# Designed miniproteins, single chains, continued (3), part 84

Each design is a single chain, and the fold is of that chain. pLDDT is the mean over its residues in the fold that is shown.

## One batch from the design tools (miniprotein)

Design m10911
Fold by ESMFold2-Fast:
Structure m10911 (fold): chain A 90 residues (1-90)
Amino acid sequence: MDPELLDAEVRLALAEIYLAIGKKDKDPQAQVEAYRKALEILEPLLTHPDPQIRADALAMLEDIRKHARSLGTPEGEALAKRAEELIAKA
């Protein structure tokens, strides 16, 4: 396996884990931290040469946008806007 492909697959798996952590947490601050980590992990994948990797990353960013905004916090709204900016540029 190409190290670049392995990195992309590992990043997708890690982002899924952080999304799951954020969705299950009851503390909005911890949820924002988990969603932010997922977003940071996904950002490099938006320029990946594999269209399936990019599509999977975009789907997770949409999920982050939705859940971050649903928290109703200024930090959640800021993170949702960051996700929207990344999706719009992809």
Scores: mean pLDDT 83

Design m10912
Fold by ESMFold2-Fast:
Structure m10912 (fold): chain A 86 residues (1-86)
Amino acid sequence: MEEFKENMLKKIEEVKKKIDEARRLAQDPSKVLEAYQLALDSATEAMKLSKEAKKLGINDVYEEAMRVSQEAGRAAAEAYRRLKEH
């Protein structure tokens, strides 16, 4: 149980770093498509982590993964708006 929770928290941290990277990439017009794809991949990964946490009954990880998934979705929407301008 503790090993699964530790691994999931580590993956959530990795997803948060990818979201930060996607937001940085979105500031460069030539990298907006990469930013959009990275944000979508991050949202998908966070959703998978939330489903696994729910299955294991790790409610704190589930809630955090859900929040991170929403944040990734916002980053993707922001990148998509910039992509349409180019």
Scores: mean pLDDT 85

Design m10913
Fold by ESMFold2-Fast:
Structure m10913 (fold): chain A 75 residues (1-75)
Amino acid sequence: EEAVLEKIEEILKDEPIASIEYLGDNKFRITVAADLFGLPPQDAVDRVAKRLEEAGAKVERVSDDTLLATFPEVP
């Protein structure tokens, strides 16, 4: 749990993240921060999804700025 969260924070450290919330069972809700115009930066959302998928997560887009990431392998 803690190791997975730390890895997610490291992967996304350079991306505009509003929140990372642990939901249990290796599931995380990740919300991307809006830009200065109040719009979700679609490029950042797409990069976040790709980074999480490359890290082994199953990623589901639940809204324009929010992703659900599930990690199937946890030590």
Scores: mean pLDDT 73

Design m10914
Fold by ESMFold2-Fast:
Structure m10914 (fold): chain A 68 residues (1-68)
Amino acid sequence: SDAEMEVYLRILEHERRRSLSMSKEEREALLQGMERAIADLEARFHPSPAHRARMEAILAEVRRIVEE
């Protein structure tokens, strides 16, 4: 449901913020885990285009943080 997707999006955004204080190894592990989590959410919930765009934006931000 949309309400469940909002909960998962809040969790992903929280993890993105936490990545700023992580080591390089922890950031790389988080990115891999986040990619799997997003794939699972897509398979289970078939999220709206708006929810997909928000997940993709969070993932892109974590990828940028990993490159630092």
Scores: mean pLDDT 85

Design m10915
Fold by ESMFold2-Fast:
Structure m10915 (fold): chain A 87 residues (1-87)
Amino acid sequence: MEEAKKLVEEAKKYYEETKANADRIRALGTPEQAAQADILYEQAKNSYEKAVEAAKRGDIETAKKYVNSVKAITDEARRRLAALEAA
């Protein structure tokens, strides 16, 4: 139960960060970059929702896999935002 809660909190943190970064990419980037940011946001949302459902079932292994997926998407959004801010 405690591990499941921590995994959900971690996934939520990454999802919220990806949302904020996607919003910033839309403000700074081209229409094509904005569209890619929207795709990253939807992927992060989908993985976050799957992490929550796995955690709710007590499937800690599957929850961890989806947390890692949200993290990877967050890392990609961070890289894209950093490139735009450096330009």
Scores: mean pLDDT 86

Design m10916
Fold by ESMFold2-Fast:
Structure m10916 (fold): chain A 70 residues (1-70)
Amino acid sequence: MVVEYDTVDEAINDGDISAILLPKDVDQAQIDKVKAAGKTPILTDGKEKEGDEVDLTINGLPVDKVGLIK
């Protein structure tokens, strides 16, 4: 499930999130920030919204919750 956050820092501080959806035109610094926090940055076309289904597996573990930065 996609969960919307106002900032990358809010999504990074949510222990239930292991992946963060970022706009494909986001600054490299935001991508690096997500990686530095031990989370997976995923570039997107910005069509995702809160409550959307997520079918992702990271390091062999299914991911039920991902962050979306708006």
Scores: mean pLDDT 73

Design m10917
Fold by ESMFold2-Fast:
Structure m10917 (fold): chain A 81 residues (1-81)
Amino acid sequence: SWEDVLELLKQSVETLERKVKELLENNASDEEIQTLLDQIESTALTLDRLAERADPERQRELEKLRDRLLSMAKKLREYLS
């Protein structure tokens, strides 16, 4: 069902959020941060592609997850600066 797909996507985003926190708390290398950034950007691209074919209500839920990924990417980029 859509609810099951959305739950799996939420869990994936939560896993990435946990990894961001872990890397930042452990003063991770620029290489490790860039690898996680690439993974976040790949996940965001997948959500964008799903949103293109979704109805408006599903698009809104996917956009909320996309916003969370953008917040993560911003934190990682600020750390690299």
Scores: mean pLDDT 87

Design m10918
Fold by ESMFold2-Fast:
Structure m10918 (fold): chain A 85 residues (1-85)
Amino acid sequence: SPLEKALEYAKKALYQAERGNVKGALINLDKAIEYLKQAPKTPYVEKALKLVEEARDALRKGDVETAIKYLKQAIEYLEKAIKEV
């Protein structure tokens, strides 16, 4: 499903960000956003999308710590969204 793919790529983005691979994190974040935009617009999906977009913006500014924080929150909302399907 698009939500399961978004969760997969968000987790990959977190893994890359935690290792300081900003380019790898951004590639995986763009994929997570792509799949989130294909998902039904439920409140948890909308929160996850906003958090992933904020994580991407933080990474583009070099704020890796803030990006990791937002990615962890986005993963929690994605897991909640999947449980509702």
Scores: mean pLDDT 88

Design m10919
Fold by ESMFold2-Fast:
Structure m10919 (fold): chain A 97 residues (1-97)
Amino acid sequence: SELLERARKTAELFRESVTESLRKTLEENPDPPIDTLLSLGVVAASFGDRETLLEIAELLERQGDLRSAALARRVATHDDAAAEDELLRRMVELSRK
């Protein structure tokens, strides 16, 4: 029980820290490149940060990646696991080049 409570509290603090780091990164760089946006988007999706993911979708659209923007919006609005998997795949493919 005590170990489970500590694990829960640690996970909660880690999630908050990740969300804060994502927001700070976007505030410091308003025009990040597509590879950065995809990486941040995958992290936001994984941690359920829907508000940041929608902001990333708008930035992806501005950069001309309409497909990744549509996928990010679908994850944020519909919890679409297939769209989340596709975002991850696109990020991984970009990182291999």
Scores: mean pLDDT 81

Design m10920
Fold by ESMFold2-Fast:
Structure m10920 (fold): chain A 70 residues (1-70)
Amino acid sequence: AAAAAQALRDFAEQGSAELNRLGEYTKQLIELGKQNPKYQPEADQAAQDLLDKTGQQQQQVADMYAAVQA
């Protein structure tokens, strides 16, 4: 129980740190796209990738949390 809860926390923290970094990168691309439209497609793609990865991470954490509660 405690070890599984710690592994879940470590996984969530590592994933959150990576997603936060990707979020900052996406934010910078969005600002660049506002200043120069040639960066708009990269900004749109980065935002979509961030949403997809956030959803996957959230689902995996939820599944592991449910398994720990079982």
Scores: mean pLDDT 74

Design m10921
Fold by ESMFold2-Fast:
Formats: structure tokens, C-alpha cells, sequence
Structure m10921 (fold): chain A 89 residues (1-89)
């Protein structure tokens, strides 16, 4: 149903966020920006589908990951993204 589709979009957004983190760790800014943009599209679709709470949960993970990346804490950012993905399996 719609909830299963919403969870799939949340999972995909978090996978894209993890790929963005890995690209940042390698200094591949273009790949990081592409994956970040794709993750934001998944979040926007969740909001359009009416899954605002799920979208907010994913946005909170993204904000914390971006904070860790800004601080140069790449391993912690990657681990946070990986743990978030496990919630939507």
C-alpha cells in the first residue's frame, strides 16, 4: 500500500544521503551534490504523498549528517546514515 511505498522512498532517500557522505569523504563534490539533490526529491515526494512525519524524520537525519560533515566528522556522518537506513528495512 501507500505506507510501503512511503517507507521505500524514505529508505531510498537515506541510501542517497549515505552515497553523498561517501562522495564527500572522497572529495567528489559533484557526485555528493547529485545524490543530495536526489535525496531531497524523495523527501519532497513523501510530503506530496501526505507522509509529513516520515519526511520530517528523514530531514532530521539529513540535517544531523550535514552538521557532522560541516564539522569534518565524516565517519560519524556515515554511521548515522547507515543506522537510519536500518530503520526502514
Amino acid sequence: GMMEEAKRLAHRALELLLEAVRAEKRGDRLTAEIHRGLALIQIAVLKLMGFEELAEEVEEVMEEVERLLAEGRYEEAEELARRAIEKYR
Scores: mean pLDDT 89

Design m10922
Fold by ESMFold2-Fast:
Structure m10922 (fold): chain A 73 residues (1-73)
Amino acid sequence: SELFRELDDAFDEERAFELWKELLEKAKKQPELVSEEAIETAEKDVEELLKAGLLSEEQAEELLKLLEELRKL
């Protein structure tokens, strides 16, 4: 999906949480551009970032909630 491709391109270790959060908020305004499969991939990416120490547990929870909201749109 176009939006999750932008998430991958914008990934930066120092700004991962802020970039992900901003792009997911933008995705909520254009949910038709985001597939269920892309949301599942993003959920796995969030879990891997948490394991790598690039996201805190609280930041990962926020991103997963945004993805779940996006899934329901």
Scores: mean pLDDT 70

Design m10923
Fold by ESMFold2-Fast:
Structure m10923 (fold): chain A 74 residues (1-74)
Amino acid sequence: SDEEIEEAYRKALEAIEKGDFETAIREAGKLVKGIDDPEVLELYRRLVAAIRARDKERAKELLEELKRAALEAP
C-alpha cells in the first residue's frame, strides 16, 4: 500500500541520516518488493551502492527516486 511505501521510505531516510546502513538497505528493499521492472531494480542497486559508499546526499536522491517509482508501480 502507499502507506507501507511511505513508512519504508521514512525509515530508510532516517537510517541513512544516522549512518545505519543495514537498516537503510533493509527498509529501502521494501520499496522494490513485488517489482520486477529492471530499471527500478537498477535504481535500488545504485541506492545500495551509494549507502555502502556512505554518500548520504546521493543515497537520499536515489531513495526519493525509488519511492516515486514504487508509488507508480501497478
Scores: mean pLDDT 84

Design m10924
Fold by ESMFold2-Fast:
Formats: C-alpha cells, structure tokens, sequence
Structure m10924 (fold): chain A 69 residues (1-69)
C-alpha cells in the first residue's frame, strides 16, 4: 500500500516551499494560503515529523501575517 503519510509530508513540503516563494515576492495572501495548506497536510500525516514540520511552518505563517497588518 502506498505510504499515505509519506505522500502527505511530500505535498506539505511543496506547499511550504510555495509559501516561501510567494512571501519572497510580496504576495502575502498567497503565502498565507500556501502555508495553511502545508500545515493541514502535515497534521493529516499524523506523524512526529509532520507535527514538527507543522510547528515550523506555523512560525513562518505568523511572520507573514505580521507583515500583512
């Protein structure tokens, strides 16, 4: 059976990278949406790695939300 958690972690990493790209371009709205999607995917994976990655991306999300004020 395909490892669902592994696929979710990979997709989450892609969305986190996309969020970083949008943030670097000043597209804060797209960055926030991409980071939120990454967090959702990492949490869905249900692994320790997923939890740690979600926490890291949540820190980045907070930084971008502060810039959007």
Amino acid sequence: MPDEAEVLISLGRMYAALGDLFASQGDLEAAIESYRKAIELFEEAGTEEGRELAEEVERRLREVEEKKR
Scores: mean pLDDT 83

Design m10925
Fold by ESMFold2-Fast:
Structure m10925 (fold): chain A 64 residues (1-64)
Amino acid sequence: SEALAQMMRDAAEYGYRLAAEEGLSEEEVAARVREQARKDGLSEQMTTMLVYAARQGVLRAREE
C-alpha cells in the first residue's frame, strides 16, 4: 500500500516534470509510463493507476 502510494506520487511528479520541462502531452506521458510499467513487469491494474497519476501531474503543470 505505501509502496504503491509512493509509486503513484513519483508518477505524478514525473508527468508534471515532463509536461513542464519538455512540453509533453497527457498521451505522450501516458505512453512513456505504460512502456516503463511493461519493462518493470507491473500488473495492468498497477499500470492503470500509475498512468492516471502521471496524467494528473500533466494537468497540474498545464494549470500553472
Scores: mean pLDDT 86

Design m10926
Fold by ESMFold2-Fast:
Structure m10926 (fold): chain A 67 residues (1-67)
Amino acid sequence: KEKIKKLLESLGIKPSDEDLERISKVLSGEIKEAFSTTAALYERAYGLKVDGIFDEEAKEKLKKELA
């Protein structure tokens, strides 16, 4: 959770606690995807399709950036 927050802040994104919780649940596999404004900003920062959905593609990208 803290690593996710630091990565997003390094991209100029200020995630809400709710958005961080949803993203964490996608990463842990509790849910397949999540809609959030943070996901849209993350997609924009990496030049991905901006649909506001944090899914498997965004999850894989985030895992790679955290490694």
Scores: mean pLDDT 70

Design m10927
Fold by ESMFold2-Fast:
Structure m10927 (fold): chain A 74 residues (1-74)
Amino acid sequence: SLEDAKRKLVEALEALAKSLSPELQARVQEIVERIRRSEDPLAELEREAERLRPTHPALATVLRYMRDELARDL
């Protein structure tokens, strides 16, 4: 379900955040909040990945991977 897919994505993002700097942890928490409130979590995750691409390409790639996983769960 969409709810289960969102929960799985949020759990993965929160786990990822624990290994990041405080600045990036705050950014990931903002993404988590947007995903929880969104009717289109795939579009939200895609936008955030694009915003991060020029400064944090590795993190952007991880977010795109998570987007693709969420799409499979829908």
Scores: mean pLDDT 81

Design m10928
Fold by ESMFold2-Fast:
Structure m10928 (fold): chain A 60 residues (1-60)
Amino acid sequence: MELSERERVQVANDSSAAITEGLAAKDGEAVKQALDRMKEAYPEHAAALDAIEAALLAKL
């Protein structure tokens, strides 16, 4: 299912908020789920998002 640019931006904004909240709560699963949603919206950035996920989870 292809997302419009507006929908992709909304996913990025929602995921950024969820990552911030998950990091504050030390909830690695919430951070992972938010990054997984972002990878679905931006599959061209999947490798970069995987690296970000590993770095963020290592700090929890």
Scores: mean pLDDT 79

Design m10929
Fold by ESMFold2-Fast:
Structure m10929 (fold): chain A 59 residues (1-59)
Amino acid sequence: EDEELDKELEVLEKATGHKLVRDESSPSPVPLYRDEVSGAVLSPEEIGAYSFTAPLAPA
């Protein structure tokens, strides 16, 4: 699961230019990731879908 998540994060960064970082400000027991470009906060399950729907970063 963690290995697949790492691959999803890499694919998302390469495909959309969006970088996700661990959101340590959240008290959630589930690791959440913040998009540095859009500011969206995503759970691991949402990252897979987000890689297909995230807006492209400006060139």
Scores: mean pLDDT 66

Design m10930
Fold by ESMFold2-Fast:
Formats: sequence, C-alpha cells, structure tokens
Structure m10930 (fold): chain A 56 residues (1-56)
Amino acid sequence: SRAEADRRVKEFLVSLGLVPASTPLPLTRALLERAVGPGRADQLLAELEGTQRRPP
C-alpha cells in the first residue's frame, strides 16, 4: 500500500540523515525535493504511487 511505501521511504531517508524522524506522512513532492532534489523526488513519488513515469 502507499502508506507502507511512504513509511519505508521515510525510514530509508531518516537512516541517511536526509529528513528528520518527525517527518509527517504522506511524503510530499516539496519535502522530497528539499531532501533529495527534484529528479530523485519525482522517481520516489512514482514508486510511492506504484507507477513508473519515465520520459520517452
């Protein structure tokens, strides 16, 4: 589920020191962009939605 994916991504980012443990769920694009940059944020959001969005 998205909630489980959000939690796992948050735990991973916390383990890397990129976001605080207090980070609220669900993970937003703006929060992910601040932590990992826009390209990686888009990839993580695609994974969280269970879809892969790649440019042609």
Scores: mean pLDDT 71

Design m10931
Fold by ESMFold2-Fast:
Structure m10931 (fold): chain A 81 residues (1-81)
Amino acid sequence: SREEEALRALRRLLENREAPAASLPPDDAAEEDFDAEEAALQYLRYAESQGVSHDQLLELLRLAEAGDYEAGRKLVAEIKA
C-alpha cells in the first residue's frame, strides 16, 4: 500500500537519524504517485513545523503500523491542542 510504503520510509528516516538539515521545505500540497522517501521527508518536515517531535512522530508511526488509527488521531489532536 502507498501509505504503508510512506510509513516505512518515515520509520527508516527516523531510525537511521539521517541529517534532515538538508530537507527541502514542504510544498503544502497533495502528494501522489511520488517517491515514498520524498513523501516521508515532506511529512517529517511538516510535522516538525507543527511542533511535533521525532519521538511523537515515531509513536504515531507505531500506532499507524499497528492499525490503531483512533489512538493516532487522539495523539494528533493533543499535539494540535
Scores: mean pLDDT 61

Design m10932
Fold by ESMFold2-Fast:
Structure m10932 (fold): chain A 65 residues (1-65)
Amino acid sequence: DKEEEEKLVAQVATELKEIILTSETYEEALKKAEELEQSYKEAGLMSEKIQELFDKYKEFIKKLA
């Protein structure tokens, strides 16, 4: 369901923003983002859109580091 996926995308985006805002270093933020990504993969919740969102945020963190 597209509506459920959009809700999940918004939730992931919110969690990734919190990681960036609360992490002391960009290296820590990247580690936490990778841990969150792994949790979504293990839960079977990883869609193409969710994967793209994780990839986008990880690249953003790397560019700032």
Scores: mean pLDDT 80

Design m10933
Fold by ESMFold2-Fast:
Structure m10933 (fold): chain A 70 residues (1-70)
Amino acid sequence: MDALIDELQQLIDTLEATKGNQQLRQEALERLPSLREGVSFQQALNDLRAQLDFLTTHRDELERNRRAVE
Protein backbone atom coordinates (compact mmCIF):
# COMPACT_ATOMS: atom_id res chain seq x y z
CA MET A 1 0.00 0.00 0.00
CA ASP A 2 1.30 3.46 -0.76
CA ALA A 3 1.48 5.05 2.68
CA LEU A 4 2.22 8.49 1.20
CA ILE A 5 -1.03 8.55 -0.81
CA ASP A 6 -3.06 7.22 2.11
CA GLU A 7 -1.64 9.77 4.57
CA LEU A 8 -2.04 12.60 2.07
CA GLN A 9 -5.69 11.67 1.43
CA GLN A 10 -6.40 11.57 5.17
CA LEU A 11 -4.69 14.93 5.69
CA ILE A 12 -6.66 16.52 2.84
CA ASP A 13 -9.93 15.08 4.20
CA THR A 14 -9.13 16.55 7.61
CA LEU A 15 -8.28 19.96 6.16
CA GLU A 16 -11.40 19.95 3.95
CA ALA A 17 -13.48 19.25 7.06
CA THR A 18 -11.87 22.23 8.83
CA LYS A 19 -12.67 24.45 5.82
CA GLY A 20 -16.24 24.79 7.09
CA ASN A 21 -15.35 24.62 10.79
CA GLN A 22 -13.29 27.41 12.31
CA GLN A 23 -12.63 25.51 15.56
CA LEU A 24 -10.99 22.60 13.74
CA ARG A 25 -9.05 25.08 11.61
CA GLN A 26 -7.54 26.60 14.76
CA GLU A 27 -6.59 23.13 16.02
CA ALA A 28 -4.94 22.30 12.69
CA LEU A 29 -2.90 25.53 12.78
CA GLU A 30 -1.65 24.61 16.26
CA ARG A 31 -0.55 21.17 15.01
CA LEU A 32 1.08 22.59 11.84
CA PRO A 33 3.46 25.35 13.03
CA SER A 34 4.75 25.92 9.48
CA LEU A 35 1.31 27.23 8.49
CA ARG A 36 1.52 29.84 11.25
CA GLU A 37 4.89 31.10 9.97
CA GLY A 38 3.63 32.87 6.85
CA VAL A 39 1.87 30.14 4.88
CA SER A 40 -1.88 30.46 4.75
CA PHE A 41 -4.05 27.47 5.69
CA GLN A 42 -5.74 27.63 2.28
CA GLN A 43 -2.43 27.81 0.38
CA ALA A 44 -1.16 24.71 2.20
CA LEU A 45 -4.43 22.94 1.38
CA ASN A 46 -4.09 23.90 -2.29
CA ASP A 47 -0.51 22.58 -2.35
CA LEU A 48 -1.61 19.27 -0.81
CA ARG A 49 -4.48 18.93 -3.29
CA ALA A 50 -2.11 19.56 -6.20
CA GLN A 51 0.28 16.91 -4.87
CA LEU A 52 -2.51 14.36 -4.42
CA ASP A 53 -3.81 15.08 -7.93
CA PHE A 54 -0.32 14.47 -9.32
CA LEU A 55 0.04 11.20 -7.39
CA THR A 56 -3.39 9.88 -8.41
CA THR A 57 -2.88 10.87 -12.05
CA HIS A 58 0.50 9.13 -12.24
CA ARG A 59 -0.19 6.38 -9.71
CA ASP A 60 0.61 3.47 -12.01
CA GLU A 61 3.87 5.01 -13.22
CA LEU A 62 4.87 5.96 -9.66
CA GLU A 63 4.18 2.39 -8.49
CA ARG A 64 6.32 1.01 -11.33
CA ASN A 65 9.19 3.36 -10.52
CA ARG A 66 9.00 2.46 -6.83
CA ARG A 67 9.42 -1.24 -7.62
CA ALA A 68 12.30 -0.52 -10.03
CA VAL A 69 14.36 1.31 -7.36
CA GLU A 70 13.70 -1.27 -4.68
Scores: mean pLDDT 62

Design m10934
Fold by ESMFold2-Fast:
Structure m10934 (fold): chain A 66 residues (1-66)
Amino acid sequence: AYELIKEAVKKLDELVEKGLISEDEAIEIQDIIDKAYGKYLRGDDKTATSLAEEALEKLEKLEKES
């Protein structure tokens, strides 16, 4: 879970730096990452992993559409 959360954070930062996503899209994905991290801190690794994977999939879509 934590490794995927870190990967999602790095990918989000990269796309923001490149100007490939809007501020609204960045906020939406950050919310998903924050929820994943909250689940991880509570020991819900399965939900944390699922949310981190969702964030990464959304980031990959935005990168390909840009």
Scores: mean pLDDT 80

Design m10935
Fold by ESMFold2-Fast:
Structure m10935 (fold): chain A 91 residues (1-91)
Amino acid sequence: MYAEKAREYARKALEAGKDDPGGRAAGRAAERAAEAALRGEDPIVAQMEAGVASTAGGMAYTSGEGEGSKEAGRYALEAGYYADLEAERRE
């Protein structure tokens, strides 16, 4: 279920962030993390992608220029969290 949760939040991040560069970056990072989790990627690689999603999400959430960027950041943080849980489960 964690990979599916990551996918759900990545989808929400992409939708929320589509109108600005920071939001789009957070959404794309969240999508990569969710894809790595869904594919059962090597745990180290999956954890790295989850970390990138969390970093991009944190930046969009705290430094985002608009509500969409902040919302995308929040969803990207959630996607990274669930992607990391899926990677840890596979170790």
Scores: mean pLDDT 78

Design m10936
Fold by ESMFold2-Fast:
Structure m10936 (fold): chain A 66 residues (1-66)
Amino acid sequence: SAAEEEGIRLWARDFLRTHYPELTEEQIEEVVEKALERSKEWDGSQPLLNYLAPIIDKLAAEKLAK
């Protein structure tokens, strides 16, 4: 649903601003949209945020390596 997608975006933005404050707003939005795409592959076998957190960490680290 749109509400669930917005919830994921808000959580991912907060996570990134807290743990990766050096990222630009543009980089944050790029990672947020990729995390939202990856959330659609979630099968419910673990809590969604536990699934997304390592994905977001990897994507953020890749942005900082450039």
Scores: mean pLDDT 83

Design m10937
Fold by ESMFold2-Fast:
Structure m10937 (fold): chain A 83 residues (1-83)
Amino acid sequence: GPVDVDKLIEVFEEFKKKSKNPELQKFYDYAIERLKEARERGVEQATVDLILGELEVLSKSPDPEVQKETRELIEAIEKIRNA
């Protein structure tokens, strides 16, 4: 079904609030702005695919806390996408 962009924005905002990692906080700001733009234009799938690609890069970080947080975020996103 269509991606719930509002739910994705909520998830990114929640992860941003609890994150202590400055690299992840910058990424969350970026993702939130891209999702807001997609919501206004109705081009959600391409934006979600772009954000998931960026998360794959972050999930390769040698920092175990970055790996853990990005895995939790990917799982939350996939749960929304498969609803």
Scores: mean pLDDT 80

Design m10938
Fold by ESMFold2-Fast:
Structure m10938 (fold): chain A 132 residues (1-132)
Amino acid sequence: SEAEKERAIEHVLEALEHITEAAEALAKGDYEGAIEHLEEAIEHLRKAKEAARASGLPESPEAVAHLEEAIEYLEEAKEAVEKGDVTKALVYLGHAGRHVLEALAALRPSEEDRQRAAELASRTADAIRKAL
């Protein structure tokens, strides 16, 4: 349904916002804050996956596959932060962000959703560059 599609998109955008906040926290040396944002991003991606499956869209399996890859990379990023490997965490966070954007594209977002995603992707890239 359209409502389930909109719910999936909203959870994808919320996850992308938390990915951005995690990258910015890592750039500031706030590892506790980074872990909190990574956990929130994972939770939103799990909800996005459920909503995408319930949407009935032909592109749903493609979106779900990208969401599953993003969750895996975020879990790896969290483990890297817990081990103090910031560089590895940033690499995994970058991979997660790309899969989140691919999932969003498969869900056919509005122009407003695309603009929000582009802004968050730009902020994430800036934070990763500053943290390296």
Scores: mean pLDDT 91

Design m10939
Fold by ESMFold2-Fast:
Structure m10939 (fold): chain A 98 residues (1-98)
Amino acid sequence: MTPFEQAMEYRALAGEYLQQGRYEEALEYLRKAIELWPELAEDPRVQLAIGTVYHKLGRHEEAAEYYLRALRLAEEEGDEVTAATARRLLEKYAPEVV
């Protein structure tokens, strides 16, 4: 398995843990994916996922920081769906920063 393939499997596993409500494990596997493939830190969907984990953990200030990163990266990539999702989450949970 290449580092890229393993990073993608860790990202998929993190998504599974997030769906199961296993937020600490989701965060751990997102971090492992980024360590194996650092370019994932520039992926707006990865930043959005990290923000969602922090929000579910009740760490709302940290969640807002990752949602802002996701929004900026999504706008730079032209990813309108991820940008709209990040903006909606900021408006709902951290309106003071939008």
Scores: mean pLDDT 85

Design m10940
Fold by ESMFold2-Fast:
Structure m10940 (fold): chain A 85 residues (1-85)
Amino acid sequence: DRELAERAGELYAELAERAEAKGTPADLALAEGLRRAAEAFRAGDLAAGVRAAGAGFVERARLLGDEEAAARGEAVTAEELAALE
């Protein structure tokens, strides 16, 4: 559904802008992942969108020293990717 893809892309682009506005290295890493996710979702590439969003959340957690949150983010990303198969 192109309309769902466009709405997902718009939402993730807004989340990226909010993260970028905070200006910390962790939030800038999240913003980059969310921007890539927005582009992928708009292109209809759900798997690329999930990977990009997950990578942003994981990198943010690592930059904050939260290795447990990073591991959970990796696990959730893998579960979401498996659901697309």
Scores: mean pLDDT 84

Design m10941
Fold by ESMFold2-Fast:
Structure m10941 (fold): chain A 88 residues (1-88)
Amino acid sequence: MEMEELIEEARELMREAGLPEHLIEELVEAAREDGRLEVARGLLAMARVMLELKRGREEELLERGVKEEALEKAREDLAALLERAAAA
């Protein structure tokens, strides 16, 4: 129950961030197959980082260079989350 709630919240946030549906379904399926609550929490954290990335890109389009460091930080955090998920 708690795990499915985390997965569904992550799914909604990833969709809000503009992630392609096929990638959302692959990530959701991978989290369900793994079955660990830590993976579901990682997916939710990743989805939140993706939302920040989307907002940063919109600001970058409007005011190029102003939010570049924030976008880079979000990309690094996303990469670290994916690397930790692969290593665990």
Scores: mean pLDDT 65

Design m10942
Fold by ESMFold2-Fast:
Structure m10942 (fold): chain A 55 residues (1-55)
Amino acid sequence: MEAERLRERWYETLKPFFPEEKAREIADEVARHYAEGNLEAAVQIKDKALEEAKK
């Protein structure tokens, strides 16, 4: 299940930067948009989250 694998992968990427619950929410939203074909929205959400955490 591609969306499930993407969600897990993004969760692993985000969990060092956010509380567990927040990392799950962001990963779920990014993976959902990818699965729905909304790549632009998925990239925006991912980039914004990482910008906030990394900066």
Scores: mean pLDDT 73

Design m10943
Fold by ESMFold2-Fast:
Structure m10943 (fold): chain A 72 residues (1-72)
Amino acid sequence: DAVAEAITDALVAQAEMDGIKLTDEQREKLLEAIRSGATLEELKEIVGGDYAELAVSMRKAVENDRAARAAA
């Protein structure tokens, strides 16, 4: 899914900017979790709290865009 890949790539880029290198395993788990609609709790176990919250925020932005387009 293009959206899940974009969110995953954005999180990896943000982590690298913060000096944190995510492992390939963490990246794969994160991609699968985002694609499957994982909870904040599940995301925290993969990438930690700060990046899990960022992932949820990005997902909410996509949901809000879909809702806005449906309402128009």
Scores: mean pLDDT 78

Design m10944
Fold by ESMFold2-Fast:
Structure m10944 (fold): chain A 66 residues (1-66)
Amino acid sequence: MKKVGIAAASADGSEAAAFMAEVAKAAELAAAGDHGIRLEEMSEEERAEVRALAAETGAGVLVKEL
């Protein structure tokens, strides 16, 4: 699962703090709307997956590893 994968990575070892900070910053940017996710450049299927991920994680961000 994409969300579980990213969550596991962020909780893994000493890199967890840096990765968590990056995810939080990306979530803030997506919420701001100025540098949000460019959903229009994605396929319809990917847009649906990103929406589901954002709703469940509380963030409208696209993680690098999906």
Scores: mean pLDDT 49

Design m10945
Fold by ESMFold2-Fast:
Order: structure tokens, then sequence, then C-alpha cells
Structure m10945 (fold): chain A 80 residues (1-80)
């Protein structure tokens, strides 16, 4: 699980840096699926921390469309 979360964090950050919306959406789907299937509070907490960090990066870079996708995904994960 930790290795999968680390790989997803890398994919998300790479997608933000390269404006790869398709890659970002795929990585966000994988992280949501992982949290939904595992139901471990530690996995959910780590996923939220990854997305909050990614959101901060997207905001700092002025990538508003990407920031909105990250906000929507964070809201969904927090409600699980």
Amino acid sequence: ITEKLEALQSKILDAISSDNIEGLLNALKEIVDLVSEDKDDNVKKQAIEILESALDVAKTLGKNDIAQLLKDTLKYLKEL
C-alpha cells in the first residue's frame, strides 16, 4: 500500500508539472479506488495528505483547473 501511494504521489506531481490532465485523472481515480477498497483510516489519511500537498503545489504554480480537480477529489475522499 505505501509503495502504491508513493507511486501515485509521483504520478500526480508529474501530471501537475506537465499539465497532463488525463494522467492526473487516472492517478486520482486510482487513489480514490485504493481508499474505497481498503477502508483503512491510515490509507485514507495518507491519501488526503498527498492530495493536500499536491493542491498546494498546483495553487503555487497557478494551475487553477488542476487545483479544482484536486479540491473536488479531496472533498470526495473526506466524505468517504
Scores: mean pLDDT 81

Design m10946
Fold by ESMFold2-Fast:
Structure m10946 (fold): chain A 94 residues (1-94)
Amino acid sequence: DPRRQELIEKARELLSEVEKLKAEIDKYGVTPELREKAREIIRKVAELIAEYMGQPEDAERIAKVLERLAEEKGIKYTLDVVIGALRNIIGELR
């Protein structure tokens, strides 16, 4: 299934981006530049989750939920949640 393979590839690429960002935050702390990068990654992840669910119009809502989680629990916690979600999507599509 070409669409299934495309989603797996997108999820793996985003997982790599999230893990790299988390490593940068662990090394440098949460700088303004890394906060902005996290916001961009959260948006991309929300788009992927919405596409995976068959509801691409829900991307903005999912992004807002993740942004609120980052405000309440911190960026590192939110990135761990995102990593878990991406791994779950990859696992289910295999």
Scores: mean pLDDT 85

